Designed miniproteins, single chains, continued (2). Designs and how they scored, part 97

Each design is a single chain, and the fold is of that chain. pLDDT is the mean over its residues in the fold that is shown.

## One batch from the design tools (miniprotein)

Design m7381
Fold by ESMFold2-Fast:
Structure m7381 (fold): chain A 68 residues (1-68)
Amino acid sequence: MSLLERIRELGREYGLSDEQIDQIVKAAKTLPPRDFMVEAQKILLEVNSLDKTGETMQRIGDLLQEDR
């Protein structure tokens, strides 16, 4: 729950829609970390530049490492 809320906050900070945030949260709940990172990158690339996507993906990776 704490990790998922941080992902939602991060998504809002980086300008994702609620629908896109829900897609990322669903991926975090249903996929292993490696597969989740691939799906999250796909979603982020739909709305962000490569540079912003890379930055956001690094932040998500940091959150996953903090969680476990």
Scores: mean pLDDT 72

Design m7382
Fold by ESMFold2-Fast:
Structure m7382 (fold): chain A 81 residues (1-81)
Amino acid sequence: MPSVAEIAERIAELAEEEAKTADPLVAEILREMAERFRAAAERPGLTEEELREVLEESVRLARERLEAAGREVGEVVELPF
């Protein structure tokens, strides 16, 4: 099984891949999420709880950005998984 850090890297890769076919605003949000997960993966001793916190924060911030732009809330929840 991959380490928690490897899982974080995989999520970042998936977010970047999805960003390639997304509209510009969603692509920016996905790249920001990818950066957050890569930063988490670089932390020594990253735990599953910490990874979940990064995911929850990323989803919350993406939702706020989409709402500020007048976009549908919920798109960000479907994008990373």
Scores: mean pLDDT 73

Design m7383
Fold by ESMFold2-Fast:
Structure m7383 (fold): chain A 88 residues (1-88)
Amino acid sequence: MTGEEIKSMSKEGQEVALAAISGEIRAVVTAAEMAEKGASLEEIREAVEKAIEETVELLKKNGYSEEAIEAARKAGEEAAARELKKLE
């Protein structure tokens, strides 16, 4: 999603898009850091799932909508699946 696409959205749509990006980045970074430390695929999976849930809790505390929270979770889970597949 481009910055121009985000700018053309409603405030609610922008919130959902930014939440999704946050979930994805958190999953990718956590998977990469754990893989660099030599963690097993199971340890990487657990660390990424925890990082996604921590991101969701931070979004809730900052007043993000349920739609934004769900978008962050979904984007994080999809990113996690892609990163874990690369490590197979």
Scores: mean pLDDT 80

Design m7384
Fold by ESMFold2-Fast:
Parts: sequence; C-alpha cells; structure tokens
Structure m7384 (fold): chain A 65 residues (1-65)
Amino acid sequence: QRRDLEILRRVAEVLRKAGATEEQIKAALQSVREELARPGATLDQVATAASKASGVAKGAIKAAL
C-alpha cells in the first residue's frame, strides 16, 4: 500500500523527466496500478508496464525504482 504509492511517485517523476506527456504518464500510472494489484508483482514487471504505456525505455524506469 505505502510501497505502491512510492513506486507510482517514482514512475511519474522518471517519465516526466524523460519528456513524457501528462496523458502518457496517466496511462503508465494506470498500467502500473493494475500490475501492482497482482500478487507477487515484481519491479521488472512494473517497469515493463510503464515502458509499454509511455514509450520510455524500461531500463531508465527500472533504474529509478
């Protein structure tokens, strides 16, 4: 729960720094929330979901987590 909020904040920050639009950030945060709702969700899966929704490189997102 608190960890999930920290992950969402870090994802939003890295996407904004990478030049993602607010629309892309909203889509990425929704995908990340859906992934975090799954039991045993890994940071790699979270980074993959955010990357697919935003177009930002997975490695950059994962490094910020």
Scores: mean pLDDT 81

Design m7385
Fold by ESMFold2-Fast:
Structure m7385 (fold): chain A 95 residues (1-95)
Amino acid sequence: MSEKELEAEIGVSFVRMAVSIAKRLAEKGDEEGAIEGVELAAKKAKEVAELGDKEALREVAEALRELAKVAEEAGLEEAAEKAKEVAEEMEEKAE
């Protein structure tokens, strides 16, 4: 595995962890915590995008889409909108 591939894999793992935490906070109705988790995931997703790994970008987009759905179901409109917007940006870069 190249250093670039390793950095992409670490980035994807970090985004998935941040998304998992944000989902749990959204399920508890913690809108502020969910938004912070989305922002952290978004920051790492953008770093992964700079590495140019399209598979990694698809994986982070999928994770953010799941977060958006959970936030929407929890009534956290701002968190859902932010997660969806970043997911769409990652999907466009993966093409």
Scores: mean pLDDT 80

Design m7386
Fold by ESMFold2-Fast:
Structure m7386 (fold): chain A 58 residues (1-58)
Amino acid sequence: MIQEIAKEIRDLLEKAGLTVDEAAELLGVSRQTVIDVLEGKMSLEEAKELLERLKAAL
């Protein structure tokens, strides 16, 4: 489940041509927060929120 969200975030970043640093800046979060979600080290609820914010920003 969290791996599914991490994959979707990774795919969106790749398609949009965004680096981890650019995604962090766009979302108003730390670079570490983006890394944590991509590595599946974030709660499912927080990961879903970050994914929805990323979709809205793109």
Scores: mean pLDDT 81

Design m7387
Fold by ESMFold2-Fast:
Structure m7387 (fold): chain A 96 residues (1-96)
Amino acid sequence: TAAVEEFLEETGLPFAAGFRLERPEGESRSRFLARAIGIVLRLQTEFPSDEVRVRLEEEDERTLLLLIAARTEEALERAVRFAEEAGAELVARLRR
């Protein structure tokens, strides 16, 4: 997706992935956002900032994009697994 391509270019890192987080029926906007921010904070705690970069973007009222860029393919795979285990849906993977 365009957002993943832009993040890949902005970070200057060779590997990137994009994930969709969708707010389930009955969950408040504030709780959904707090959960998404929690995923970002855990990723930033697990991975050094020079190895993995993470961004959260609003796509629409019910959808957030989680963007991950990584220095190595191995770091990207670990970050992808972490995001998927947290409930994020993988939508794109890119390499420079």
Scores: mean pLDDT 85

Design m7388
Fold by ESMFold2-Fast:
Structure m7388 (fold): chain A 96 residues (1-96)
Amino acid sequence: MATDKEKTVTIGVRLEGSRDQLRRLVAELVDLQNEKGIFISIRLVDVGDRTLEIVLYTLEEKKDEAIEAVRQSAARTGVRILGFLPEEKERKRLAA
């Protein structure tokens, strides 16, 4: 019975695409946050003309759904996923 706790994870994603493609991807992620609550927060870390690094905060149980949502949005918008950073709460916590 001591297993039912709210757990959050941090997912870092590095993306490549045009500014317009990246903006569309972020808009889709925001829409998913509003409609389904998949993401608690979305943070932009590095914004270039062709690259974007974002950090997603989500529930641990929704981690796979969040990853799939990013993949589907990337495929739809033509954005390339350069890599996913697994849950690294230690890295983010150190900045707080």
Scores: mean pLDDT 72

Design m7389
Fold by ESMFold2-Fast:
Structure m7389 (fold): chain A 58 residues (1-58)
Amino acid sequence: MRLELDVVVVKGTPAESVARAVATAYEAKGYRVVSAEAELVAEDEELDTYRVTVELEA
């Protein structure tokens, strides 16, 4: 199962940290995370928006 979601974080948060946080959240819910990738989509004064693609094995 492939999920795409936009995640808003504090400006300067690394993409790796965003991807890991999302992967950890789904693993905590009992899913097997195959891959997680975060791409910076928008920058504001205090916040960055990442598009996160997560691939889950059910």
Scores: mean pLDDT 84

Design m7390
Fold by ESMFold2-Fast:
Structure m7390 (fold): chain A 89 residues (1-89)
Amino acid sequence: ADRRRRVFGELMVGISTLLSKSGVISKEEFQELERELLRLGRLAGMLQSAQDLIESIRSQTKEGEMPEEVRQEIQELIRRATRELRELE
C-alpha cells in the first residue's frame, strides 16, 4: 500500500536529518539502527531504499557516541513507524 511507503519514507527523512545534524554514530548504535531499518523497510516493501539509507549513513557519519537526545528521537521515530505500519496490516 502507498501509505506504508509514505510512513517509511517519513521515517527515513527523519533519521537522515537527525544523523546529519549529529554527524556521529557508534558501531553498536549503527548495528541496531541497521537491523531496525531493514526490518521496517521489508514491512513497507522498501528494502532497497532502507539499504541505500544505511549505506548513506555509513558514508556520512563518523564513529562516536550519539547525543542521548538524538538517540531518543530516533527510537521514538522507529516506535511510531512500527505502530503505524502494524495499523496498516
Scores: mean pLDDT 85

Design m7391
Fold by ESMFold2-Fast:
Structure m7391 (fold): chain A 81 residues (1-81)
Amino acid sequence: MSIEEIAREEAEEAARAAKELLEEVKEELEAGTISVQEAVARLSAVGILIGIVEYAGKTEEAKELRERLEEAAKMVDEKEA
């Protein structure tokens, strides 16, 4: 297994993890079952995962994930307000 193959596989895993975490955070925010602090922590982890996807050259996928992250961040801001 080459470093490039590992990077590709890691980016695919990071994209999956980011999608799952974003979905969970949105569901829990809508249900009121997550604290703002917990939501912020999970969204910070999503940001790191998106960085891995972007670094691997998957710019379209990273852009879609960043748009979803921005939506979730707005939900957190609305809960704080």
Scores: mean pLDDT 79

Design m7392
Fold by ESMFold2-Fast:
Structure m7392 (fold): chain A 102 residues (1-102)
Amino acid sequence: KKEEFLRESAERDVESLLKTAEETAEELRKAGKDDTADRALKTAERVVRETLEVARTGDPDEILRASLRAGMLTLAMAMATLLTKKSIEGGEEMVKAAEKLL
């Protein structure tokens, strides 16, 4: 059924977010930004928990919105990683922006 597909998609989105957040945290720590790295991981863990909760209890539209939110955060974290490798300042700003929007 369509609900099973959406739940499986949400679980995959969560796995992608966790992996990307770990990579972002590692690059931030290499740049000496340990506090920002910890914040990035905590933000990702919160979105993961909220997405999995919605995936278990929500209707299809709620699951789709939660998955989109997780995907958007994954993109922001991936950009933070790239910016941190090229510019330390941009990486921190991206993490702070993600916290405020969530």
Scores: mean pLDDT 79

Design m7393
Fold by ESMFold2-Fast:
Structure m7393 (fold): chain A 92 residues (1-92)
Amino acid sequence: AKVAVEEENISEKAKKVVEKMVEEAKKRNRNLAIAAFGGVSEEEAKERAIELMSEILGVSREEVYKMIEEGKLALSVTEYDGDTIAVILETP
């Protein structure tokens, strides 16, 4: 599995959550992209996670969006401890 993580200006608690997500994805051999930022919009974090998944899969951003629509990738965006965490995980 390929894992891409970008984090900037996030809390230690948010870093720990990201670390656990990475460990679980590796354990289950699933591709994972995480963009975790303090002080950015959900849309900005989402777009960066799309870019990271595009890079690890070697496909266009448009293809990543299509894979999300087809249920091959799961996208979630959450706020945790004041930070925005966008996650794209390969589905079973």
Scores: mean pLDDT 86

Design m7394
Fold by ESMFold2-Fast:
Structure m7394 (fold): chain A 78 residues (1-78)
Amino acid sequence: DPILELLKKAEEVARKAGKPGLAYYIRQTRIDVLNYLSLGDLDKAIESLENALKIAREHGLTEVEKLLQEAIDLLKSL
C-alpha cells in the first residue's frame, strides 16, 4: 500500500531526526488511516493525515511534511 509505505517512511524520518513524539503521532495516524480506509471513510482518513501534517509543520521537519502531503494527495486522487 503506497500510503502506508509513505507513513512508515515519515515515522522513520521523524525518529532519525530525534523527534520521538512526532514519530509516535505518525504511527498512530497510520493506524487511524488504515482503520478509516477499512470502513470506507475516506474523509476521516484525509482529516487524520491533515492533522499529522499540521503537527509536522510545527516541528519544522520538511521531509516529513513532504511525505505526509504526498500521502494526502494520493488519497485525494482516489
Scores: mean pLDDT 87

Design m7395
Fold by ESMFold2-Fast:
Structure m7395 (fold): chain A 71 residues (1-71)
Amino acid sequence: MEEVPKLIEALFDPDPETRVEAARKLLEIAKKNPELAKPGIDALEDLVFTDPDPEVRDLAQEALDVIKDSE
């Protein structure tokens, strides 16, 4: 459970590789248990519109879609 808050912090890391890994891990958590990933919705929505890295944006969008589809 405590992993999700750390991943949300990592989504705003200055290193794009760190942001990619954080978004990917949040996506995997969302696929297994969307309820655990819900605290990340605001951060994921922000990244979809603002992140300069297209891989970060794509992973954030996929995670967001998985979370919202499960509601």
Scores: mean pLDDT 81

Design m7396
Fold by ESMFold2-Fast:
Structure m7396 (fold): chain A 95 residues (1-95)
Amino acid sequence: SSLAQQILDKLKELYEKAKKTTDGNELMKIINETEELVEQAEKEISDKQELIEIYQEALKLYQTALKRAPNNIKLINFLIGQTLRMIGLLFELQL
């Protein structure tokens, strides 16, 4: 869908920003926007293949953010949780 493509494109832009940022505040903004896009996709997208692609892109972003934020225990625990959630959702969609 057009909405799925818009979400995916925005996640790809956020991923590129996450790879380059050294600023914790900017990384938090990227994480928060990623959460909003994932929540929107869960609510508004019913197509299995579109959801798989979105969750894969979000997974990459959370994994990259986790590597970039080693000194914040709350953020680390949150990112581990979101990474595991994306893996679980992808597993369920492949059943």
Scores: mean pLDDT 86

Design m7397
Fold by ESMFold2-Fast:
Structure m7397 (fold): chain A 99 residues (1-99)
Amino acid sequence: SMLEEELLKKLDEILKKLGLDPSKIDYIPSPLEKQLSEELAKKLHTLRVYAHKNDIFGRLSEAEANPLDYFVDKVLAGDLSALGDLLTKIDLVFGLPLR
């Protein structure tokens, strides 16, 4: 999927900028999530865990974290129709800088 490839590329750029290594996350995809690339699943889970642990949105931007988690969970559950929405939400939240 071109959207999956674009999302993977965007995730690689964000994870690299944040100094995050998805290989260090103890994430085992469910049987449903195995329909996705294991690489995509691990990278998405790494980004989600980082966002929550580091409060990067702060208390005043909780609504931004909630939409990101919602679309991540949909994609990890195998709902690929959410890929475009997830990519847009990642660009809004982790766009460094969007200009």
Scores: mean pLDDT 64

Design m7398
Fold by ESMFold2-Fast:
Structure m7398 (fold): chain A 89 residues (1-89)
Amino acid sequence: SPKEEAIKKLAEIIAKADLSRFGPRYHKLAKEDPEKVAEDILKTLEYIKKQYGDIYFEFYAFLVLKDIAPDLSLEEIRELVNLIKEAIK
């Protein structure tokens, strides 16, 4: 499903991301259970979409993905945002 695919792709990014600025426990959780952190991010993005609409969702998702995966190309981020959008429909 799009949701399962989005969680897996986000988890791969999270597992490689430096999240130490959010605290040592959160960074550790991201390395030990990246799918759980990916699910949390997906829930946050779903909330943003429901409260503020698609334009704010896409902008916020782009900023979050660029922050945690700065080496991703604009095209890769666009494809991931589209996948997340389908996952939270």
Scores: mean pLDDT 82

Design m7399
Fold by ESMFold2-Fast:
Structure m7399 (fold): chain A 74 residues (1-74)
Amino acid sequence: SPELRAQNSLEACKERLLKAKEMLEQGLTVEEVATALGLTPDELCFFVIGKTYSPSLEEEFKQRVVSLAALYEK
């Protein structure tokens, strides 16, 4: 059903964000996190902050992952 598909998609997004947060806390780069999640850096960066990847966006990306993870933990 559409509701079940939406729920599964939301849970997949939550799981990806939580895993991304854990990997970033371990000192992994955005490129390493993207590889571990089976995504390109551009795909991961666009998913989190709506921008294509650039090394200058690394801190913005990390801050956004932490903020989104905090919303899903509440």
Scores: mean pLDDT 77

Design m7400
Fold by ESMFold2-Fast:
Structure m7400 (fold): chain A 77 residues (1-77)
Amino acid sequence: SEKDWELIEQALKYAGESYRAALQSDSKKSEEYAKKAAELVRSIEDKKLRDGVADGLAVTARFLGHTSLAEAMREAR
């Protein structure tokens, strides 16, 4: 649905902000943005789409060494 795609767009934005904060050594903001991204992913109505977004972001975050985001995405599925 259009609502699910809007949630995905916002989740990707917050995931990016979380990573940016981590690169700036702002662990508090990084965790806050990761939590917001996870909350948005968890709100996706289509379970297969939700799982795909959560898994994709978790894999990417792990490759980038951003463990807090990867963990938040696992909790969102």
Scores: mean pLDDT 82

Design m7401
Fold by ESMFold2-Fast:
Structure m7401 (fold): chain A 98 residues (1-98)
Amino acid sequence: FRAEAEARLAQIEAELAELEKFIEELLKSDDPEIQKMAEKLKEQLKKAKALLAQVKAALAADAPEAEIRRLLLEAEVQLGMILMMKSVAKKYKENLEK
C-alpha cells in the first residue's frame, strides 16, 4: 500500500506542476475573463498543494492506512475539479482565437 500511495502522490505532484505552467500562460492573456479563470485555478491549486502536504505528513508519521486513503481520495477529488476547470478555460481561450 505505502509504495502505491507514494507513487500516486508523485503522479499528482507532477500533474499539479503542469497545471501551474498552464496557469502562468493564462495569466499572460489580455482577456479579463481568462485572467479571472487563471486566478480561480491558482486558488484551487493552492488548496490541492495543501492536501498533498497533509498526505506527505500522514505518510511520514506512519498514519493508519484508512487515514492515508481518505487524504489521497480528497486530493484526487480536488485534482479532478481543477482538471475540469482547466478544460473550460482552454475551450474558452480557443473560442476567442477563432
Scores: mean pLDDT 81

Design m7402
Fold by ESMFold2-Fast:
Structure m7402 (fold): chain A 77 residues (1-77)
Amino acid sequence: SPMELTKLMFKALAEIVEAEIAFKQGDYEKAREHLERAKEILEEGIELAKKLGDSQTVKVLEKEKERVEELEEEIEE
C-alpha cells in the first residue's frame, strides 16, 4: 500500500541519518551497520513500489540507494 511504502521510506531515512551521525563521530563500524540496514529497507521499498506501479517512487528510492552506496565507498576508501 502507499502508506506501507511511506513507512519504509521514513525507516530508511532514519537509518541513513544515524549512519551520517556515526560517520561524523568517526564510528565507521556503526555507520556501516546503519547503511547496510538502510540498503535492505530501500531494496524492499523499491520492490513494493514496482508492484504498485509507482515509477516516481522507484526513481526516488533508487537514487537514495545510490547515495547509500556512495557513502559506503567513502568509509571503505
Scores: mean pLDDT 85

Design m7403
Fold by ESMFold2-Fast:
Structure m7403 (fold): chain A 69 residues (1-69)
Amino acid sequence: SVALGLALVRRELAKIGGEEAAEAIVARTDRLIAQGRVDEGLATLREGAARLAGPEFAERAVAGLQKLL
């Protein structure tokens, strides 16, 4: 489930950069994916997660979410 994957990403991002920033990134990613704009959603997650938690975390989060799509 994409919703479960995003919830797990939100939880880990919140530990590093706070709940508000994590929620903003995940909510935008979810909205783009729901609109069928999957590549833009994944790019938003990668950019936001890299800024907040670093590029290695971002790539793992994106790869994990892609397996659920």
Scores: mean pLDDT 86

Design m7404
Fold by ESMFold2-Fast:
Parts: structure tokens; sequence; C-alpha cells
Structure m7404 (fold): chain A 60 residues (1-60)
């Protein structure tokens, strides 16, 4: 069973993001996941947004 953090790392790697960016995204998602007020849906939405922002920066 893959955690949300593992899924986020795999998605970022598949999207071609550099390792330093992947590490920063994973750390951000882990910090969000440690917040007891964060729902799984909010965590997934935040992770998707973080990846989308990183991809837009790589495309520029």
Amino acid sequence: MKSIVEQVREEAEKRGLPQDVIDRIVKAVELLASDPSMTEQELRDSAKHIIDVALRRQAA
C-alpha cells in the first residue's frame, strides 16, 4: 500500500521534475500530513496544486 507521500513522489518523478524539487514537494506534503486538522482530500488537493505550480515553473 502506497502512502499519499509516496504517490506524490512517484507522480513528480513521472512528470520529470528534478530531484531537489521532488524533495521539497515531498517535505511540504509530509508537513501538511502531520497537521491533525488536514483532511485526506485537502492533502491530495494541496499536493496536486504544489506539483502543478512546480511544473509551470519548469515549463517557463
Scores: mean pLDDT 77

Design m7405
Fold by ESMFold2-Fast:
Structure m7405 (fold): chain A 76 residues (1-76)
Amino acid sequence: EKEEEIRRKLKELEEKMASIHQQLDDINAREKEAIEKYKDDPEKLFEELVELGVQSVKLAVDYTVLKREIERLKKE
């Protein structure tokens, strides 16, 4: 009973981690596009990269929290 709930929750958390990986890939693509798009505008490039960097850090925090929860559930 409880073990089935844990397995279902693990699947949901793994799906959330996959979503975060996809979002990080999208951010990496946007960073490459920004570098090319704003190569002649260093001020706009800085603003865009800072915004993408903040989003990346937030996703990294969420990923770390999810990873800890997955490990906790696997132990129990």
Scores: mean pLDDT 82

Design m7406
Fold by ESMFold2-Fast:
Structure m7406 (fold): chain A 96 residues (1-96)
Amino acid sequence: KELEELLKKLEEAIEKVEKALSGSEKEKQEALKYADEVIVYTGQTLSKVDKELAEQIHAVVGEMVQKLRSKTTLEEQLEVMLETLKKIRELIEEKL
């Protein structure tokens, strides 16, 4: 139930980021913010319901943070966020 809710939010975030990549700077900024909020919410939720999955997602987020340090454009940052969201979605899908 909780994993299905997270999967839905992740898919919504993926769609928003994919759309924003061909959109305005404002849409890119809004998508980046929403993706970050969904990632944070996912980590917080999983830390309460599945510790092992939360640890796996924490590792993926750590990799994202390292990649983002070298990214200067909104497009590059959104591409890293998209990759991260898709990896998190895959980990949750494997647990279902």
Scores: mean pLDDT 86

Design m7407
Fold by ESMFold2-Fast:
Structure m7407 (fold): chain A 61 residues (1-61)
Amino acid sequence: MDDDLQRQYDASVQADKTIKDLLDQGKSPDDAKQTGKDILVKAGFDPDDAQFDADQAVKKS
C-alpha cells in the first residue's frame, strides 16, 4: 500500500473519532470540525478536502 494513502486513511479514522469525542464532551460543532480539519491537513489532505470531510463527519455524528 502507498504510505501516503495509509496515513490519510488512518487520519480519517482518527478525525472521525476525535470529532465524536469532542461532541460527546459538549464542544461546539465548529470546534470539532476545526480539530478534524487540522488532523486531516497534517496527514496530507488538501485544506478544502479536509474541510469537506470534517463537515461530513460532524453531520454523521
Scores: mean pLDDT 79

Design m7408
Fold by ESMFold2-Fast:
Structure m7408 (fold): chain A 85 residues (1-85)
Amino acid sequence: SKLSEEYLKIPKEKVKEYIEKFKKALKEGKKVSEEELKKAKEIAKKFLEIAKLAVSRGAPEEVLKEAQKLVDELLKLIEEIEKKN
């Protein structure tokens, strides 16, 4: 539904913002705070939970597949940053 699309849009954009921010930090050798990494993990978890709920309520499986790919990319970036801290 239109409401479900809008509800997913905000956490999806936040996950994408963190992906770009962390890619830039890794490229530039900048440190990321533990608090920022924690917030990124929390938004990733929330986004995945919302995507799972949407699919359980009749949204296409592609919604969860796209969410999983974005979350996996973000978690991989977090792991790379944590190894350098």
Scores: mean pLDDT 83

Design m7409
Fold by ESMFold2-Fast:
Structure m7409 (fold): chain A 91 residues (1-91)
Amino acid sequence: SFAEALAAVREVNASGARTLTVEQLARVLARLYGLDEAFAREVLRALSGSDVLSRADLAAILRRLTGEDVSSLSLHAAAARLVLALAGLVP
């Protein structure tokens, strides 16, 4: 659920950093959806072109993948939305 994804994102970013790492989001995907962590890292790197994701990066990826307007979402909320979108795309 969105609430579970949001809680997991907040847990991996407990320091409150303004960016998330690909490793942090891959860990969330592995924990919540049983996705292979290395595979999740490679997917996230392919989508972002970077090992770190700002709020703007997350919003841009989400808009490209889903067409959803996420410009008003916080860093953690945008990351949680991306986690849900990616979980829905993996068989």
Scores: mean pLDDT 80

Design m7410
Fold by ESMFold2-Fast:
Structure m7410 (fold): chain A 68 residues (1-68)
Amino acid sequence: AKYTAVVYLRGRPVGWGEGETPEEAIEEALKRSPNGDRVDIYDSNGNLIGSGSGKTSEEAAKAALESI
């Protein structure tokens, strides 16, 4: 299944990425928007499957991946 990750900064979407895995989607989103405080992960049907917040984009991405 294809996944989408969206990076947020202060509640606003600032970047996104797509991949064949949640990890790839996060990697692509962080390349486009390395400054964020929340990451949400969606499946190919648009269902929210993971979400995480942190002081950095890396912390938020890790928390989102761990929430799956």
Scores: mean pLDDT 83

Design m7411
Fold by ESMFold2-Fast:
Structure m7411 (fold): chain A 89 residues (1-89)
Amino acid sequence: DKKSLEEQKKQILDKVEEINAEYDERRARALETGDPEAVVEIGKEYAKKLIELAKESTDPELQQKLIDLANGYIKQGEELAKWLEERRK
């Protein structure tokens, strides 16, 4: 049981690393467009991926960490969108 939980945790953390790398690349591309909506949508898209990944975990602490990270993606998208909107004025 403990060995199976550790293996599941490792697989989930590996997927988090992949999601973070994809998010960073797609966020950079969205920023290049200058479109505030694009940055918000990327944040929401990758937040959703983290929330779905959290559902695969049986570890409440890991679930909460993924939810916190997802909320961070949403907040970052909103903050970057505000920054882009101010630049358009």
Scores: mean pLDDT 83

Design m7412
Fold by ESMFold2-Fast:
Structure m7412 (fold): chain A 87 residues (1-87)
Amino acid sequence: SEYAERAREAAQKAIEYSKNGDVETASLAAGEAARIASQAYKDGDFETAREVAEALEKASEIARKHGNLGGYSAMQAAAGGARDAAE
């Protein structure tokens, strides 16, 4: 899928921004990753949607460790969206 690389890149950015404490930008990247992952799923790339869901769950836990419950909730919602697309 042409969306697979873009979805993985956006999910990786969500993890990196969460590690840096920029949870607002991480949440935006997570939403973008989930949106692209949903498109990859529609194209038959179910593995990309699952990989993105796992990466966004990791990003949400990093946000929680930084004490940002809003970012945790937003990224958990994005992860759920990607996982629902995969399952």
Scores: mean pLDDT 78

Design m7413
Fold by ESMFold2-Fast:
Formats: structure tokens, sequence, C-alpha cells
Structure m7413 (fold): chain A 95 residues (1-95)
């Protein structure tokens, strides 16, 4: 599919890296899951080339959530989740 061969811009790559760092810093499995849900919702409306990149970020968030759950790490507060969701939505809006 030719649409999947279109290169991501430097600005898009930078934004995707910022989202990845946000996922990496997620305080508990429920926070990583909340970020995953926001990414999946945005991916439904994204271009095909961005859908591939967003699917990789979603996979990373899913693996991190599973790892944190198995480690028995404490869940993030509702306030922490709300802030992470808002920050993720703001970053995704730049794509």
Amino acid sequence: DPSLLEPLSEEELKTLKEIKELIKKAPGANAAQAILDVINKYAQKASPRLQVALSLLAMYASVLALAQEKAGEPEASEEEIKELVEETEKLLSKL
C-alpha cells in the first residue's frame, strides 16, 4: 500500500517520541492502559501511515501495563490518570 510508504515528518517523529516517553513514565498499569485507550481512539481517525506508528506505541503501552501489573506496582490516582490523558491528547493533536 503506497500510503504506508510515506515518510513521517521530523515533527511527527518528535511528537511520537514524546508520547513514548510519556508511556515509559506512566505510574502503574492503569495509567499505561489509559494512555493506550487514548492512542487507540485517535488511531481510528489517523492516516494509514500514522496508524502503523500509533499501533507500535499501543503495543508498547500494552506490554508496559502487563509488566507493571505482574510486578504488583501500585495504581495511579484518578488525578494522575486525568493529567496523563490530557497530555497524551495534546500530543496526539499535534499529529
Scores: mean pLDDT 79

Design m7414
Fold by ESMFold2-Fast:
Structure m7414 (fold): chain A 75 residues (1-75)
Amino acid sequence: ALITLPDGVQVTEDALKQVQSVLAQAKVPGVFPSDLKETPAENLEAARQALEEILKESADPEVQRLAAYYLKLLS
């Protein structure tokens, strides 16, 4: 199934779940830009590192695109 993010980006459910898992490990409350803005700076740094890692290690191009998208939001 395809899921549409607030800015119109369409992603697979599996890719979204993998990125959500990574963000949850960094204690980010959700995956939307507003959730990132309300996250403490130390957790944002942990999220950035975790997203960089999944971008390098994932073989799924949809996961790589999503990780890159969230890294841009954190910059």
Scores: mean pLDDT 73

Design m7415
Fold by ESMFold2-Fast:
Structure m7415 (fold): chain A 94 residues (1-94)
Amino acid sequence: MEAEVRITIVLDKNASEADLNKLFADIARAVEEAGGEIVSGKRTETDDKVILELTVRAPSLEAAQRAADRIVEAAKKHPNVLDVSAEVRPAEPL
């Protein structure tokens, strides 16, 4: 049964374009390694923060949990990441 991961990453606004590109590449790799795919993304900028909201689809709850864990670990390694959260849920039934 398919599952979704909803990820929220809060970044320092002073993060460079290169830092953001590296973070996105690391997240994309973590998702791919877990067998998932990024199906949507939203970026919201405030005066002091950048908020990234991503939805990842995975073929199972186990794959979704692996993707969530890998993404959180990858994001936490970036110095511009202030907070990261991931929520795993079953995909909406037909």
Scores: mean pLDDT 80

